# Designs tried in a protein design run: designed miniproteins, single chains. Part 48

Each design is a single chain, and the fold is of that chain. pLDDT is the mean over its residues in the fold that is shown.

## One batch from the design tools (miniprotein)

Design m1648
Fold by ESMFold2-Fast:
Structure m1648 (fold): chain A 85 residues (1-85)
Amino acid sequence: MMEEMLELARRYIELGKQLGLSFSSLEERKKAIEKAKEVHGKLWVLYETLRAQVELLEMLLAGAPMEEIEEIARKREAEIKAKLA
């Protein structure tokens, strides 16, 4: 989990740079992950959210239609919310 989260964080930052966006640094992401470890369930939520964000940014960079990106975003949000309820 931790190594996978760090890999997703690196991909998220790289995709952000490619799109010309200023995202939080890898060090800030590491601190957020450490904080999430102390709270039951938050580490999982952070992992799934980051995974979804990377997927959406990769679709944007690949030139996927906006309607497809919005559909996937809605699906991922619903999945995360269902597990939090």
Scores: mean pLDDT 72

Design m1649
Fold by ESMFold2-Fast:
Structure m1649 (fold): chain A 65 residues (1-65)
Amino acid sequence: MRKAQLATALQLAAIGFGGKVVKLEITPESIHITVKVESKETGEKLRAYFDQLKAKHPDLTLTIE
């Protein structure tokens, strides 16, 4: 998958689960997204989704505030 497509999918997923994307860093080697969440449930849903993506894209990192 192209990094731009992956970054777009991550942002849409974060917003869809009720989070706010506060930072997105894309390098040739990695994608790091930082999301602010209002509840533990929202954070758990985001982590589960990202764990599935990370299995295919090990360069992917999620930080939840």
Scores: mean pLDDT 77

Design m1650
Fold by ESMFold2-Fast:
Structure m1650 (fold): chain A 74 residues (1-74)
Amino acid sequence: DVEKKVKEDLATLEKVIANGEALTLEERGRPAPAPAERAALMADYLKRALLGMAEHYKREGKEELAKLFEKEAK
């Protein structure tokens, strides 16, 4: 069930990125970015994470999963 796996991985990545952003802003003492800037940063993080997952699945020989993650990163 490739679609289910992609959906579960996307949900997990979104949670990880959201948690990482919160910790970075609080712990580094940076002012909170404007909502538009924050959305752009999260989109960039998600895109890079999706491409990383695609590369991971490509190395594991799971070409169909890799292609779906590459498509989501677009």
Scores: mean pLDDT 67

Design m1651
Fold by ESMFold2-Fast:
Structure m1651 (fold): chain A 70 residues (1-70)
Amino acid sequence: MIEELKKQLERAEEMKKRMIDSMQKNLENVKAKYPDNEELIKEYEEGLDNAKQMGEDFIKSLRELLKEAE
């Protein structure tokens, strides 16, 4: 159990990094193509911030489970 949770935590951190990197590149692309579209840029920025928060919350949950594991 504990070993599985540790591997899940490592994978979750790796997946979070890849997702955030991908979303950041997408945001840069939107800014390049539609620099005057503030609403669209804001939407992508909020999406990125939300993804960062969700990733942190998920990792926190896994860390809490790991602490409670026997």
Scores: mean pLDDT 81

Design m1652
Fold by ESMFold2-Fast:
Structure m1652 (fold): chain A 75 residues (1-75)
Amino acid sequence: GAFETLKKALEKLPKEDLLAILELLEAGDVSGALLTAQQALKDAGVLTPEVAAALREVLANQRDELIAYLKELTA
């Protein structure tokens, strides 16, 4: 599913980028989180059309699950 696709891509990002995305999501800045995540995924070389679509779907429908995952991944 979209969340599994996104998780695999996020695991390739440096901790500082994951923390930046998490901070924006916890602040309710969904647009900022989308732009920051897209740039970080692009810089890591993992931004495919499938990953971009997965990111948009997860931010729309599974934001709390993404926040929980990013907290686990950055602990």
Scores: mean pLDDT 90

Design m1653
Fold by ESMFold2-Fast:
Structure m1653 (fold): chain A 88 residues (1-88)
Amino acid sequence: AFEKIEAELQALRDRIARLLALIEEGRLDEAQRLRDQLVADGTALPARVAPHVRSLPKPQQQKVLEMARELGQELYRALKAFEEALKA
């Protein structure tokens, strides 16, 4: 349960890093597709994982919330970088 949630959050983090790399390389068509996937996945993730998070011990619940908060900040920064790249 916990390991699967960590793996999902890590997979999203890896995709955010890939989005930033695609932006840096000027591969904006690929960045657009990944951006759309990340927005959809990020929107759906809280509802999908919430039942599993509630079944975890409190310390693990807190770690997931901290990871999710950091991931949200990273995603927000990546989405802003993408918007700015489109204007260049």
Scores: mean pLDDT 79

Design m1654
Fold by ESMFold2-Fast:
Structure m1654 (fold): chain A 98 residues (1-98)
Amino acid sequence: LEEELKRLLEELERLAEEAAKLLSPEGAESLRAAVENLKKSVEAFLKGDLSKGAAYFSAAMINLVAAQLEASEEALPLIERMIETAKRAVELAEKLAE
């Protein structure tokens, strides 16, 4: 389970790197901010800080949606996969905190 969480975070970083190449500098910055906030969200949930975890997750989703709105047709599927992967990572982190 912890290994799966690590793989999900690694996939998020890889998807962000691929999508960033297809976006404007501003869009790429939004993806970088999303990944950083997702890592902080996961860390907070693992420590049992549900409110902090939720706050960082919300910030990450705002950044992902911003990137999605500016995304080309080629970048859009990568950002959609990041959103799905982010949700799975947070769900898994919450379960591991139990």
Scores: mean pLDDT 83

Design m1655
Fold by ESMFold2-Fast:
Structure m1655 (fold): chain A 79 residues (1-79)
Amino acid sequence: TQALIDETVREIERIAGPQVAETVRQLLLGFIELGSSLDHSRRAVDMMLDTLLRNGLITPEQAREIRRLLEAFFERYYA
């Protein structure tokens, strides 16, 4: 739901700032619009986090926190 995305994105903004939060919002909207499987969504998150780390946009600590938040999102969305 929109509310679940908004809460997740707000927490990511707190951790890693608005640009990273917007990147995650667009990714989550894409999963919902395309009806992506849990496995596909997890792989896409891994690729996104690797890209952000490689470009110095997040730290390994921030990547772990973002992954934790996205797993919590997936548990609620795919339940």
Scores: mean pLDDT 87

Design m1656
Fold by ESMFold2-Fast:
Structure m1656 (fold): chain A 68 residues (1-68)
Amino acid sequence: MVKFVDIANLINNQKLDEAIDLIEKEVGGKLSEEERKAIIDYLKSKLETTPPMVLALELATRVTLAIS
């Protein structure tokens, strides 16, 4: 079971690809290269202004919707 705190810790350490990999594994699907890059760019733009736990929830939502 993946916890949002684990995803938040990866985001806080700028391990954005690893955070996406964990969510892809939990959801059971994969993003395209273009979708992955767009999500990473979005997260980078928010790292200084948005708490990591909020970014973890946004990331999980965006990855799930893109795969579904």
Scores: mean pLDDT 79

Design m1657
Fold by ESMFold2-Fast:
Structure m1657 (fold): chain A 101 residues (1-101)
Amino acid sequence: SLEDEIKRLEEEIEKLRKENQKVASAFKTEVDARIKELQEKAKREGKEDYYNLLIQTLKEIADAYAESLINPEKKEEYDSRMKEIITNGQKKLEELRKKEA
């Protein structure tokens, strides 16, 4: 489900955050690979709204994470922002579930 995918991404982000700036390239590579996978699933399954939501959520989280690397003194602020992005994604998922039910 989209909720399970968001939780997986949160876990991946938390793991990567603990490594230094050196993993920024690896993180961007993982984000790009995941976006491509989601785009292919959207084409195959015809669930474009779900995959577009997941892709947008992933991009927003990636941006917040990148900002946290640049501004480590604001880490708590960016951690909070990432949690809000995930929460908003989960709310939009429920809206999409109701439309497809």
Scores: mean pLDDT 75

Design m1658
Fold by ESMFold2-Fast:
Structure m1658 (fold): chain A 82 residues (1-82)
Amino acid sequence: METVSVPAVAVTLRDANGEQVATVLGLGESPEEARANADKAVAELQAKSPVPLTVAQRIEATVDLPKELVEKRKYVVTDLRA
């Protein structure tokens, strides 16, 4: 598996009880693209959620990921309640 280093923005979302319900990883060819992809994914999750979600943590980094994942995905969402 070929691994590539890409700019990423990781956002953790919590519900009204303070429980972590989702993590969003925005990916891009640039830090600006990674931020835009993360922000879009967060907005989509907030819009479709039946309960209010708040941003608990936001981290900007460079991450090593499989090349196939980066080519296929603009963002990755892990929904801990799905």
Scores: mean pLDDT 75

Design m1659
Fold by ESMFold2-Fast:
Structure m1659 (fold): chain A 67 residues (1-67)
Amino acid sequence: PAVSREQVDALFEELAREFGLSPEEARALRTDPEARRAFARRLAEEHGEGEETAERGAAAWEAAVAL
């Protein structure tokens, strides 16, 4: 029921391409939970999506690291 690691990788590649993240920055976001939460919150703020978007992003990354 959790998102698959491959789906998270694909989504993360899309985000990295969209935001022009370096491979190092993409790696930090993938491996550092604090970086992930900060990014998710910033993304939600930028798009006016609120906590729902941030929560979904955090949940997806949590599922990926659990795999």
Scores: mean pLDDT 64

Design m1660
Fold by ESMFold2-Fast:
Formats: structure tokens, sequence, C-alpha cells
Structure m1660 (fold): chain A 77 residues (1-77)
């Protein structure tokens, strides 16, 4: 099991965190905080379930940037 954590800052300085959990390279769970960001990313997160982990990371980073968020770190463990 591999976990990727994306940390970002919104256009008004609000922090956001996206946690992607993958088993054998396939996304099985995505959690997003805060609730406002979760609602904004919901469709992209749902589309990322069952996808390769790197594809999900790329899609969620792209959507965060589209929403005006600045990604500050991406960490995989």
Amino acid sequence: MTTTVIRAVGPDGRPGVVTIVAEDGVVVDISIQPRELREALRETAEASLGQPQQDAVDALVAELERLGYRVTSVTTS
C-alpha cells in the first residue's frame, strides 16, 4: 500500500491536503480536506478511483492549479 500526500495553498492563503491511497499502483481511496476543496475536487477524485496512482496525482494537481491552488509538496510513502 502506497500513500501520496499533496499539500497546496489556495488563492486566499487557505491550506488544502489531498491524500491518495494506492494498492499495487491502483488508487483505492482519496481523501480531501477541507470540505470546500473536497466538493470542488469531487468529480476528479471519483474519476481517479481505480486509475494508476501517477495518473490520479497528475489529474488532482492539474485540477488544484486550475482552481488557483499552489501545490507546495507531493510526498509518496
Scores: mean pLDDT 88

Design m1661
Fold by ESMFold2-Fast:
Structure m1661 (fold): chain A 87 residues (1-87)
Amino acid sequence: EELYELTEKGRKIAAEVGDKRPLVTRGELAEIIGDYVLKHKLFDPENPNIVDASDTILGEVLGVDKFDGRDFEAWQKLFDALAKKVP
């Protein structure tokens, strides 16, 4: 499985959820992001498919205040910004 090194923004998110691993798989990175969303209660209470990313690192990466948690393009953008594939 491919290993990724967290970027500065990725390390900030990982620190918020207590993850100290220097290298993660793509699945582990998705888990870190999901734990961050759950910890900060970012799901819209009226529509649980919508994530309110305003004033978060996720919103800074995506350039939007809200996104659909099922949007695969948003997740690709998050992966690209939060981690770099190691050789």
Scores: mean pLDDT 80

Design m1662
Fold by ESMFold2-Fast:
Structure m1662 (fold): chain A 97 residues (1-97)
Amino acid sequence: ELEERLRLFAALLLAQLRTEEAKRFYEETGNAEEARERIKKLKEEFAKNVPELSEEEREKIFKELIEKEKMSDEEVKEILELIKNSTVEEFEALIKR
């Protein structure tokens, strides 16, 4: 249960970070084709990481986490680095903040 939630949380943080990177890339370069390609890859990656959840369940959890965890780009990047270098116990502490 906790491991499942941590994986979903990590996938959502990655999705948010990559979406913001794609938007920023588009704003800086005007390259809509490249930005769309990045978003497409992000959607494919997200689906692979949480295939056991229904579409409705994913949408509900997505809305709940976004509403609770509205983070700046800087905060998302910092949390992503923590996720890369942390144990399961440290991830549990992260999601409780």
Scores: mean pLDDT 54

Design m1663
Fold by ESMFold2-Fast:
Structure m1663 (fold): chain A 100 residues (1-100)
Amino acid sequence: MSPKDRFKQIHNISSQIGKYIQQYQQGKMSSSDFQSKVTTLMDKMISKITDKKVRDKMQSKKDVGINHINNGDTQSGINDFGGMSKIGVDYAKDQVDKSK
């Protein structure tokens, strides 16, 4: 897969995560549905990252975010998921820029 194709896929996943965060914050989605949908998308995003250190950092933010949500710290969990998505998108964009 080209860096450009990988960036497009990661960016699309990030957009879907953001949409589910918005729906959850608006009360349009249960906590269990939100966790299931966002976890699936986060795993899909992490699987597209070729650098092990970046994957490990993303996995750590995902795990911390899930723990925050399960402990009732919803805003911290959402911030962790957003931070994980940003790491993935920034890495994928950097790979595109380095390929030119």
Scores: mean pLDDT 85

Design m1664
Fold by ESMFold2-Fast:
Structure m1664 (fold): chain A 95 residues (1-95)
Amino acid sequence: SLTDKIDRIKDILKETAEKLKDIDPELAKVLEQDIDGLDSIKELSKIDPEKAELFARFQVLATNSELLVSVRRNPKLDKEWVEEKIDKLNEIVKS
């Protein structure tokens, strides 16, 4: 279901934010805000599921951009680890 997809995206964002707390605390806070945004999208899915799916895809695109910027700012952040998170997020929204 769309709700299950959003919950899987939230879980990846929570895991990623936790890892980033000591490396990029500003991005960790942004990801926590993105999780709140996904909760709003879950509420929207009860009214307009097609729009909610579109907004979930836009949220993943925004998160991907934020993660790639963080890789450039933080040489200690593993680029391959970040790309794996981006790939997982993209696969969820494509399914």
Scores: mean pLDDT 87

Design m1665
Fold by ESMFold2-Fast:
Parts: C-alpha cells; structure tokens; sequence
Structure m1665 (fold): chain A 65 residues (1-65)
C-alpha cells in the first residue's frame, strides 16, 4: 500500500545519496510494484516522485541512473 511504497521510495533516495545506483533502482522498482499491487494510484504516484528524487541525487554525484 501507500505506506510501504513510501518507505521503499525513501530508502531508494537514501541509497542514491550514497551512490548505490543499482540498489536504489531495485528498491524504486519494488515501490512501484507494491503500489500497483495494492491498486493504489497514490502509492504509484509516491513511488514515481521518490524515483525522480533518487535520480536527482545520483545526478549530483555524476552517476548514471
């Protein structure tokens, strides 16, 4: 549901800030799946927002996302 998607998304951003692009991508993907499985459009939207934030953090480090 939304809370689980948000938790996974926040963790993906944290991993992105550490330069862990592969792990950030994995958790971001899981966040979207969790949102979609719940039929929760807000969960999917939240996961997408966190994926954008993770991409911005990786960009700051010069790491391809």
Amino acid sequence: GLAEAEALGRKAVELARQGRAEEAFRLGTMAVIVGADAGDEEGVAAATAYAREAARELQKLGIPS
Scores: mean pLDDT 76

Design m1666
Fold by ESMFold2-Fast:
Structure m1666 (fold): chain A 102 residues (1-102)
Amino acid sequence: SLEEFIENAVKRTKEIVERVLEVHKDKSLEDQARAVTLAAIFLVRDFVKEAKELGFTKEQLEEIVDAMIEVVRKILKEHGFPDELIELVEEAIRQEYKRELA
């Protein structure tokens, strides 16, 4: 189901983002944000591809990606990232999703 797919995508995104932050803990916030962005882009590509193969609609793909972006935003905020940097990460993920739809 869509709900189960979103739950799995959110859970996996949280696991990977937390791991990336731990691995890059000694680096600048900008370097950490870049690493998170790359990991999130990879996850979005993978989940969007899988969702397309399962026959989800464009609206459902957008709901999946929005849920993944929301969990990234929440984790970065919990880790004290400035709002401007969080917004840049979100924008980069959204732009990559648009490329996957083209």
Scores: mean pLDDT 88

Design m1667
Fold by ESMFold2-Fast:
Structure m1667 (fold): chain A 114 residues (1-114)
Amino acid sequence: SNEEKLKKAEEVLEKAKPIFKKKLIEMVKKKRPGKFSEEEIEEAVEEMKEEILKVIRFGIDRGEINSWEDFIALASMVFRGYLISKLGFSREEAEELVKLFEEELEKIIKELES
């Protein structure tokens, strides 16, 4: 059902959140030292999760999410957009994080389906 799809999507994103918080902190310290506090990164990660979930909910309701590949593609698109438009990352920096995001989502999904 749509409700079950949304619940699973939320579980995957909740498990991904602490991993991506850590990776964002590491990348900010390396490439943008002093630009964001750890508290600002925590807020940004929570906002990203909420925006991804909103878009995923819309896609589920429209019948556009029929596989985990559909979910990952849509979630990654929203994540990329947030990194560039809200956090000011370059396209290259965003692609590096998006690749790690996709890999972690795939790993979490595999664990949930096992």
Scores: mean pLDDT 83

Design m1668
Fold by ESMFold2-Fast:
Structure m1668 (fold): chain A 92 residues (1-92)
Amino acid sequence: GEAALEEVLALLDEIERKAEELGELEIAEAAGVARLAYAVLRTVGASDLEILKAVLKCAEEILKLAEEKGLEEIAALARRAIELCREAIASL
């Protein structure tokens, strides 16, 4: 569970960085919100399942935005984050 969350956070950081480089501020903000949601939920003692579900929802929103804008590299990173979240949830 922990290792999957760390990898997803690293993917969100990469998405935010690439979105900022491209001037895609809406996607950069969405990635930042996902990271903030993780930090808040972990601080209030939310379960790994609750954290994974929240991050999964954010990653799905990022994927939608990236696909609408034709940002293939960001879309690929978002799909990887979604896959990791779904696999981690299924293993709980």
Scores: mean pLDDT 85

Design m1669
Fold by ESMFold2-Fast:
Structure m1669 (fold): chain A 94 residues (1-94)
Amino acid sequence: SEEEKLKEEYAEKVTENAVKELSKLGELAAEEARRVIEAAKEGGEKAGEAIEEGRRRLLEAGYSEEEANRAALIMEASVGLYYMGVEAAKIASK
């Protein structure tokens, strides 16, 4: 359906933007962008869990608390943008 296509387009666009921003912190941070958006497709609770796990993995990999917190903020913002896009797709496909 058109709604499904629009939702996937928004997911891809949000993922690309998150990867671009997180790549400034490092490759491992950029990899977390895809996991977080995939989790967001399953729901907000799953997205929250993925953000917490991603932050923990970055700390374990030697990122500073400042870098890990910055990455988590970018992930949270990206999840918010994804859900805004989902709502826009529902409106546009009616």
Scores: mean pLDDT 84

Design m1670
Fold by ESMFold2-Fast:
Structure m1670 (fold): chain A 80 residues (1-80)
Amino acid sequence: MVDALEAYRAQRREEVAAASKGLSPEQRARLEKAMAELDRAIDEAIQHIEAGDSEGVLAALERAREARARIDAILAEAKA
């Protein structure tokens, strides 16, 4: 599970790096903020997994999902 979360994080960073060449400075700043939120949520999820706190894991994964949705929205905006 932890390895899957780290792989997901790496994939998102790779996607952002590829997309960033076409982003405005404002879009790039919003994307960096959303990526930081995703990184924090994944770190929290890993900590809760290691602690055996299933409720904390679900809450952290929900925040990760929200951050991912923001990333996807910014990338879609950049393509439009």
Scores: mean pLDDT 79

Design m1671
Fold by ESMFold2-Fast:
Structure m1671 (fold): chain A 95 residues (1-95)
Amino acid sequence: GPVEEIRKMADEVIEILRKIAESDDVLKIIGLVLDALGILEEMKLKFPDNPLAQEVVEILNEAVRKVLRLTLEGKKEEALAVVDEAAARVDELLA
């Protein structure tokens, strides 16, 4: 159902965020950010009136911004902690 699809898309974004946090290549980081944002836009368009999808998109958009900033500042462990916190929030929301 919708919850299972939202979870699958969220898990894909979370995996991309981990790859961003672990990357030292700026061009690779840019590509991964665009991939994550593309999935979030797809989720928003596919589930426009779903409040769970809206909240997941909000959580993960904030996580993309924070992970990108921390990764560019060389704060890889802090970036990964943001990913883990976002994953936990999504898991609680979709429980």
Scores: mean pLDDT 90

Design m1672
Fold by ESMFold2-Fast:
Structure m1672 (fold): chain A 92 residues (1-92)
Amino acid sequence: SEAEKVGELFKEVALKAGVSEEEAEELGRLVAEIVELIKENTEEARERARELAERLARKLLEIRAAKQKPSAEELERAEAKIPEIAEEVAKA
């Protein structure tokens, strides 16, 4: 499926960025599930996609923070944007 292909590509990109295999697999699964939910095109599926997109964004921020050790202020500003990004993804 297209969702599985997108999830696999995301996993591959994450691995190349130095994310652990376990974390990369989890990220790939989250992306695939979000894509499937968006394709369902129901209000309930969009709400679930938003929740998963928020989880994905938090995971990515945690991984980035571990590598680049951003300031507490930079981390807090990035976290504040997660709900808006998640809503945009769910509307796609």
Scores: mean pLDDT 77

Design m1673
Fold by ESMFold2-Fast:
Structure m1673 (fold): chain A 64 residues (1-64)
Amino acid sequence: SNAAAQQKANDDRITQAAADEGRRVMAELLASQPPTDDSQRGELETQVVKAANAARKAEEAALA
């Protein structure tokens, strides 16, 4: 293996973990707390981003 291949594998894994968690949280929030106004949409977006960032950090730590 070379450094570029290892970097790509790590980046793909981190990106996949963040994307999967973001989709999961978005689906759960839309099912349980569908937004009815701009404020609620902003809150949902904030929760999705926070969850995706947490998953990203966890995967980065696992790969370190």
Scores: mean pLDDT 84

Design m1674
Fold by ESMFold2-Fast:
Order: structure tokens, then C-alpha cells, then sequence
Structure m1674 (fold): chain A 92 residues (1-92)
């Protein structure tokens, strides 16, 4: 389901955040709205990701093609630890 794919993206964000710097007491996330996405920019991103991480590229393509909106967020503390997270489908 689309929520499961959003959670997989959040897991990737958590892994990257642990390796890189994080906003102190901040959140990383947002609403993915395929209707608002720039198709050209999305294809550029997918082409780059397919070479580096084909699984992530496939997940993003499926989410885009599904036409559903997703809301997700991962909140981090200053140590880079995940404090809270969520993902949900915005159907309307």
C-alpha cells in the first residue's frame, strides 16, 4: 500500500540523517502531491536515483503514478535520534 511505501522512504531518511547532519530539534518531511510535482524535475530526479538506488526510484515512481497524496514526517533531536514519525495517505 502507499502508506507502506511512505514508511520505507522515512526509513531511508532516518538512515541518511544518522550519517549526515540534522536540523537540531527539527523535522524532515512534508506532503508529496503528484498533482503539484513538476514532471520534468521528477524525471530528472528519478533518472539520477535509478543509477544510484533503483529501489528508491521505483518507489517514487509508483507513488507518483498512484496519484495519491502522502503526508510524512520524521522528527529529530540534536543527537540525530528519531523522536517521532508518521505517514498517512491524504485521500481528499
Amino acid sequence: KVVEKAKEIMELIKKKAKELGLPAGGASGGIFDPEKADPAALEELLAALEKEDPELAELLREIYESGVKLEFAVYFNEKGEVVSEYARILEE
Scores: mean pLDDT 58

Design m1675
Fold by ESMFold2-Fast:
Structure m1675 (fold): chain A 99 residues (1-99)
Amino acid sequence: MEAQRRADAVANLESARASGVRGAELLGDEELKRRIEELARKGIEAARAGDVAKAEEYLEELLKALSELLKRVGGNVEAVSAVTGGAISAVGALFSIRL
């Protein structure tokens, strides 16, 4: 059961990373792209190690970075789709860690 939740958290974090990075690329935001990549990488490492507290900490920071991107999407439908998908995956990872 716990091992399955860890696997689900890692899968959701990988999805959040891919979608968040794509959203940052579409918006030309190299700083947020780098931050999203770093936070997702650290979150995945913590989740794989079973460090729930660290994984949750990095996920909260990742959600903040995705929220900053979401404020910037404006009328760019492709960016809205990518950033929203990333946020949904990050929330899914948080539920997998907390559940």
Scores: mean pLDDT 84

Design m1676
Fold by ESMFold2-Fast:
Formats: C-alpha cells, sequence, structure tokens
Structure m1676 (fold): chain A 80 residues (1-80)
C-alpha cells in the first residue's frame, strides 16, 4: 500500500540521518551535519504524508528521529 511504502521510506531516511550524525560526530565534518538535517527534514515530510493516510511509524523509529535531530543540532552548534 501507499502507507507501507511511506513507512519504509521513513525508516530508511531515519537510518541515513543517524548514520550521517554518527559520522559527523566522528569527523567534525559540517557538511555531514547539513546532510543529516536534510534527511531529518525529508523524514518529517514523509511522516506528515503517512499521517494523512492514517499510518504511523513505529515508536522506535520516531524516537530515533528525535534523537538524531537533537544530536545534529548539538554538533552544528559545536562546529559554529
Amino acid sequence: SEGDKLLKEIEEEVKRAKELVDEAQRTGDPQLVDEAIAEIKKAVELIKKAQELGVYPPREVMEELDKAAARALRIKKELE
């Protein structure tokens, strides 16, 4: 279904954001932080579309997204 495809895309974007945040923390590369923030924004847009279809990501995926977003913002401040 359309919702199942969106849920998979959300999970993939959240995983990518987490990987980019982990790499940014290791390397101090500001480009990786910006890429992580872009993936987080994509995930948020996909979540909104999924909600319009009456489907919700698993709690664990939402928690990982929130954690990745908080970490990305922290790293960005440290690199400024």
Scores: mean pLDDT 85

Design m1677
Fold by ESMFold2-Fast:
Structure m1677 (fold): chain A 96 residues (1-96)
Amino acid sequence: EKADVYVALVTGVVVISEKGEILSIDIGVELEAIEKADKALEKPELEVVSVEVEKVGDKIIVTVKLRVRVSGIDDETLEKANEILLEAAKEALEKL
């Protein structure tokens, strides 16, 4: 009767060379909470928590943290939510 809303922290780390080449992209997903709501979310809700840029020697490291809220009603929906979270993290990194 109540829908679960999954709240996840998505951390993307992009390492860029001095020439502007992407050397690596690492994405981590951490489930922060499962909220019980009267209605399922129709679309993922995205909140940018932080964006950090650091120069380390000859490399630039960009760390993006975003919070994503998605509804799941079964295990298949949860797996699909994880895929959406990873794609959203990649899109956020590409806009930097």
Scores: mean pLDDT 69

Design m1678
Fold by ESMFold2-Fast:
Order: structure tokens, then C-alpha cells, then sequence
Structure m1678 (fold): chain A 92 residues (1-92)
């Protein structure tokens, strides 16, 4: 469920916060973005349909926002941003 996946995302983000990888404000923003991401995916999956063009654009916009938060915190390369985002996506 979205609630279970969001709880796992919260745990992963709390771990990142404990490691000093993100701030509390970034953790809260990332949780809000992840919740939106999961809700869009779940609606399409439950309906047994592909994502609409509007939903694909929303997921891309959310992906960009998540990537920028990680870039701000660590000054990391694009490859590192992509790996961190993939890790969150895989845990969700």
C-alpha cells in the first residue's frame, strides 16, 4: 500500500538524516514528494492502465525536485544523484 511504502520511505529518510546526508526540512519535503509520486503510480496500477501523459510529466517533475534536493545537500555528480534516486525508488 501507499501507506506501507511511505513508512519505508520515512525510515530510509530518517536514516539519511541521522547520517547527516539531509536536513530535517529536506526530509519533510522529500516525504511530501515521495507521497505524491507513490499516489500517482498506485492510481495507474490499481486501474490496470499505463500512466497518462499528464501523470508522466508529474512524475518527471517530482523526480527532478528530488534530484535537486540531493544535489544541494552533497554537491554530488549527476551519476550519484541518479543512484540515490534509484535507491529510494527501489525501496518504495
Amino acid sequence: SVAERLAEARAALDEALARGEITEAQRDRLLALVEQYLAIQERAARAGRPLSAAEQQQLLDLHIQISLIFAQERGVSQAEIDEQLAKFAASL
Scores: mean pLDDT 76

Design m1679
Fold by ESMFold2-Fast:
Structure m1679 (fold): chain A 60 residues (1-60)
Amino acid sequence: SPPTTPGQAQLYTSLGQRYLEQGDPQTAIRYAQQALDADPDNERARQVLDQAQQRLQQQS
């Protein structure tokens, strides 16, 4: 398996959460996807992705 950068998934998940709080779900999706690329089993990153996608639906 390719080496995982320590803490990278946590960093991207935190950034995704911050952008959700700022009302930028599109940027939050990008960071959540980067977190899941680094750690596919990261449940918090999946939750951020799901919340960001839901908020995009509400902005229609």
Scores: mean pLDDT 79

Design m1680
Fold by ESMFold2-Fast:
Structure m1680 (fold): chain A 78 residues (1-78)
Amino acid sequence: MTPVSEAVRKALKEEGKDDSPETIRRVAIRVARAAQEIEGLSPEEIALAFKNPEAVYKATKAVLRGDFEKAARIIKES
């Protein structure tokens, strides 16, 4: 399992959500989309940010709580 997948799974489990591989992938895509649509990050910038599991974990928790602006900001600053 990649460090990114584990960070997303940890956030899902803590929020009482399904932690299947399909849900992990779907939520990771939602985090990436927030970073792209709100902060204007390129796919390459998002891929670099995803090397930081702590940033992915925090951004995932923000997405699960409906705070897409916070999630995008976390990814931009990572």
Scores: mean pLDDT 83

Design m1681
Fold by ESMFold2-Fast:
Order: C-alpha cells, then sequence, then structure tokens
Structure m1681 (fold): chain A 64 residues (1-64)
C-alpha cells in the first residue's frame, strides 16, 4: 500500500534526522509524527522528503 511505502521512507528520514539532531530527540519525534500525519492526509512522499531535507540543511549549516 501507499502507506507502507511512506512508512519505509519516513523511517529512513527519521534515522537521518536522529543523526543530525542527536541532542534534540523531541524535535525528531515531532518531525516523525508530522511526516506520518502528512502521509495519512495524502501528501506525496516527495513533499515529506523536502521537509526533512530542509531540516537537515539547516543543521548542516549550523555545524559549518
Amino acid sequence: SHMEEAEKRIKELVEKLRKAFPDEPELVEQAEKNMRNMAKMGYPIELIEEIAEVLLAMQKRRKA
């Protein structure tokens, strides 16, 4: 199902976010909930990926 495909991709994105935000587990947990809710509401996986990539880009810029 589409939800099974979304769940797999969200899990991969959450792993990346946990590595990027090791000191912010609450932020990662909230992002996971938001991504799953967006998938349930019918948002395409590509849009969910863009949101996660923005967060990753922000953290990379902060570490530079």
Scores: mean pLDDT 80

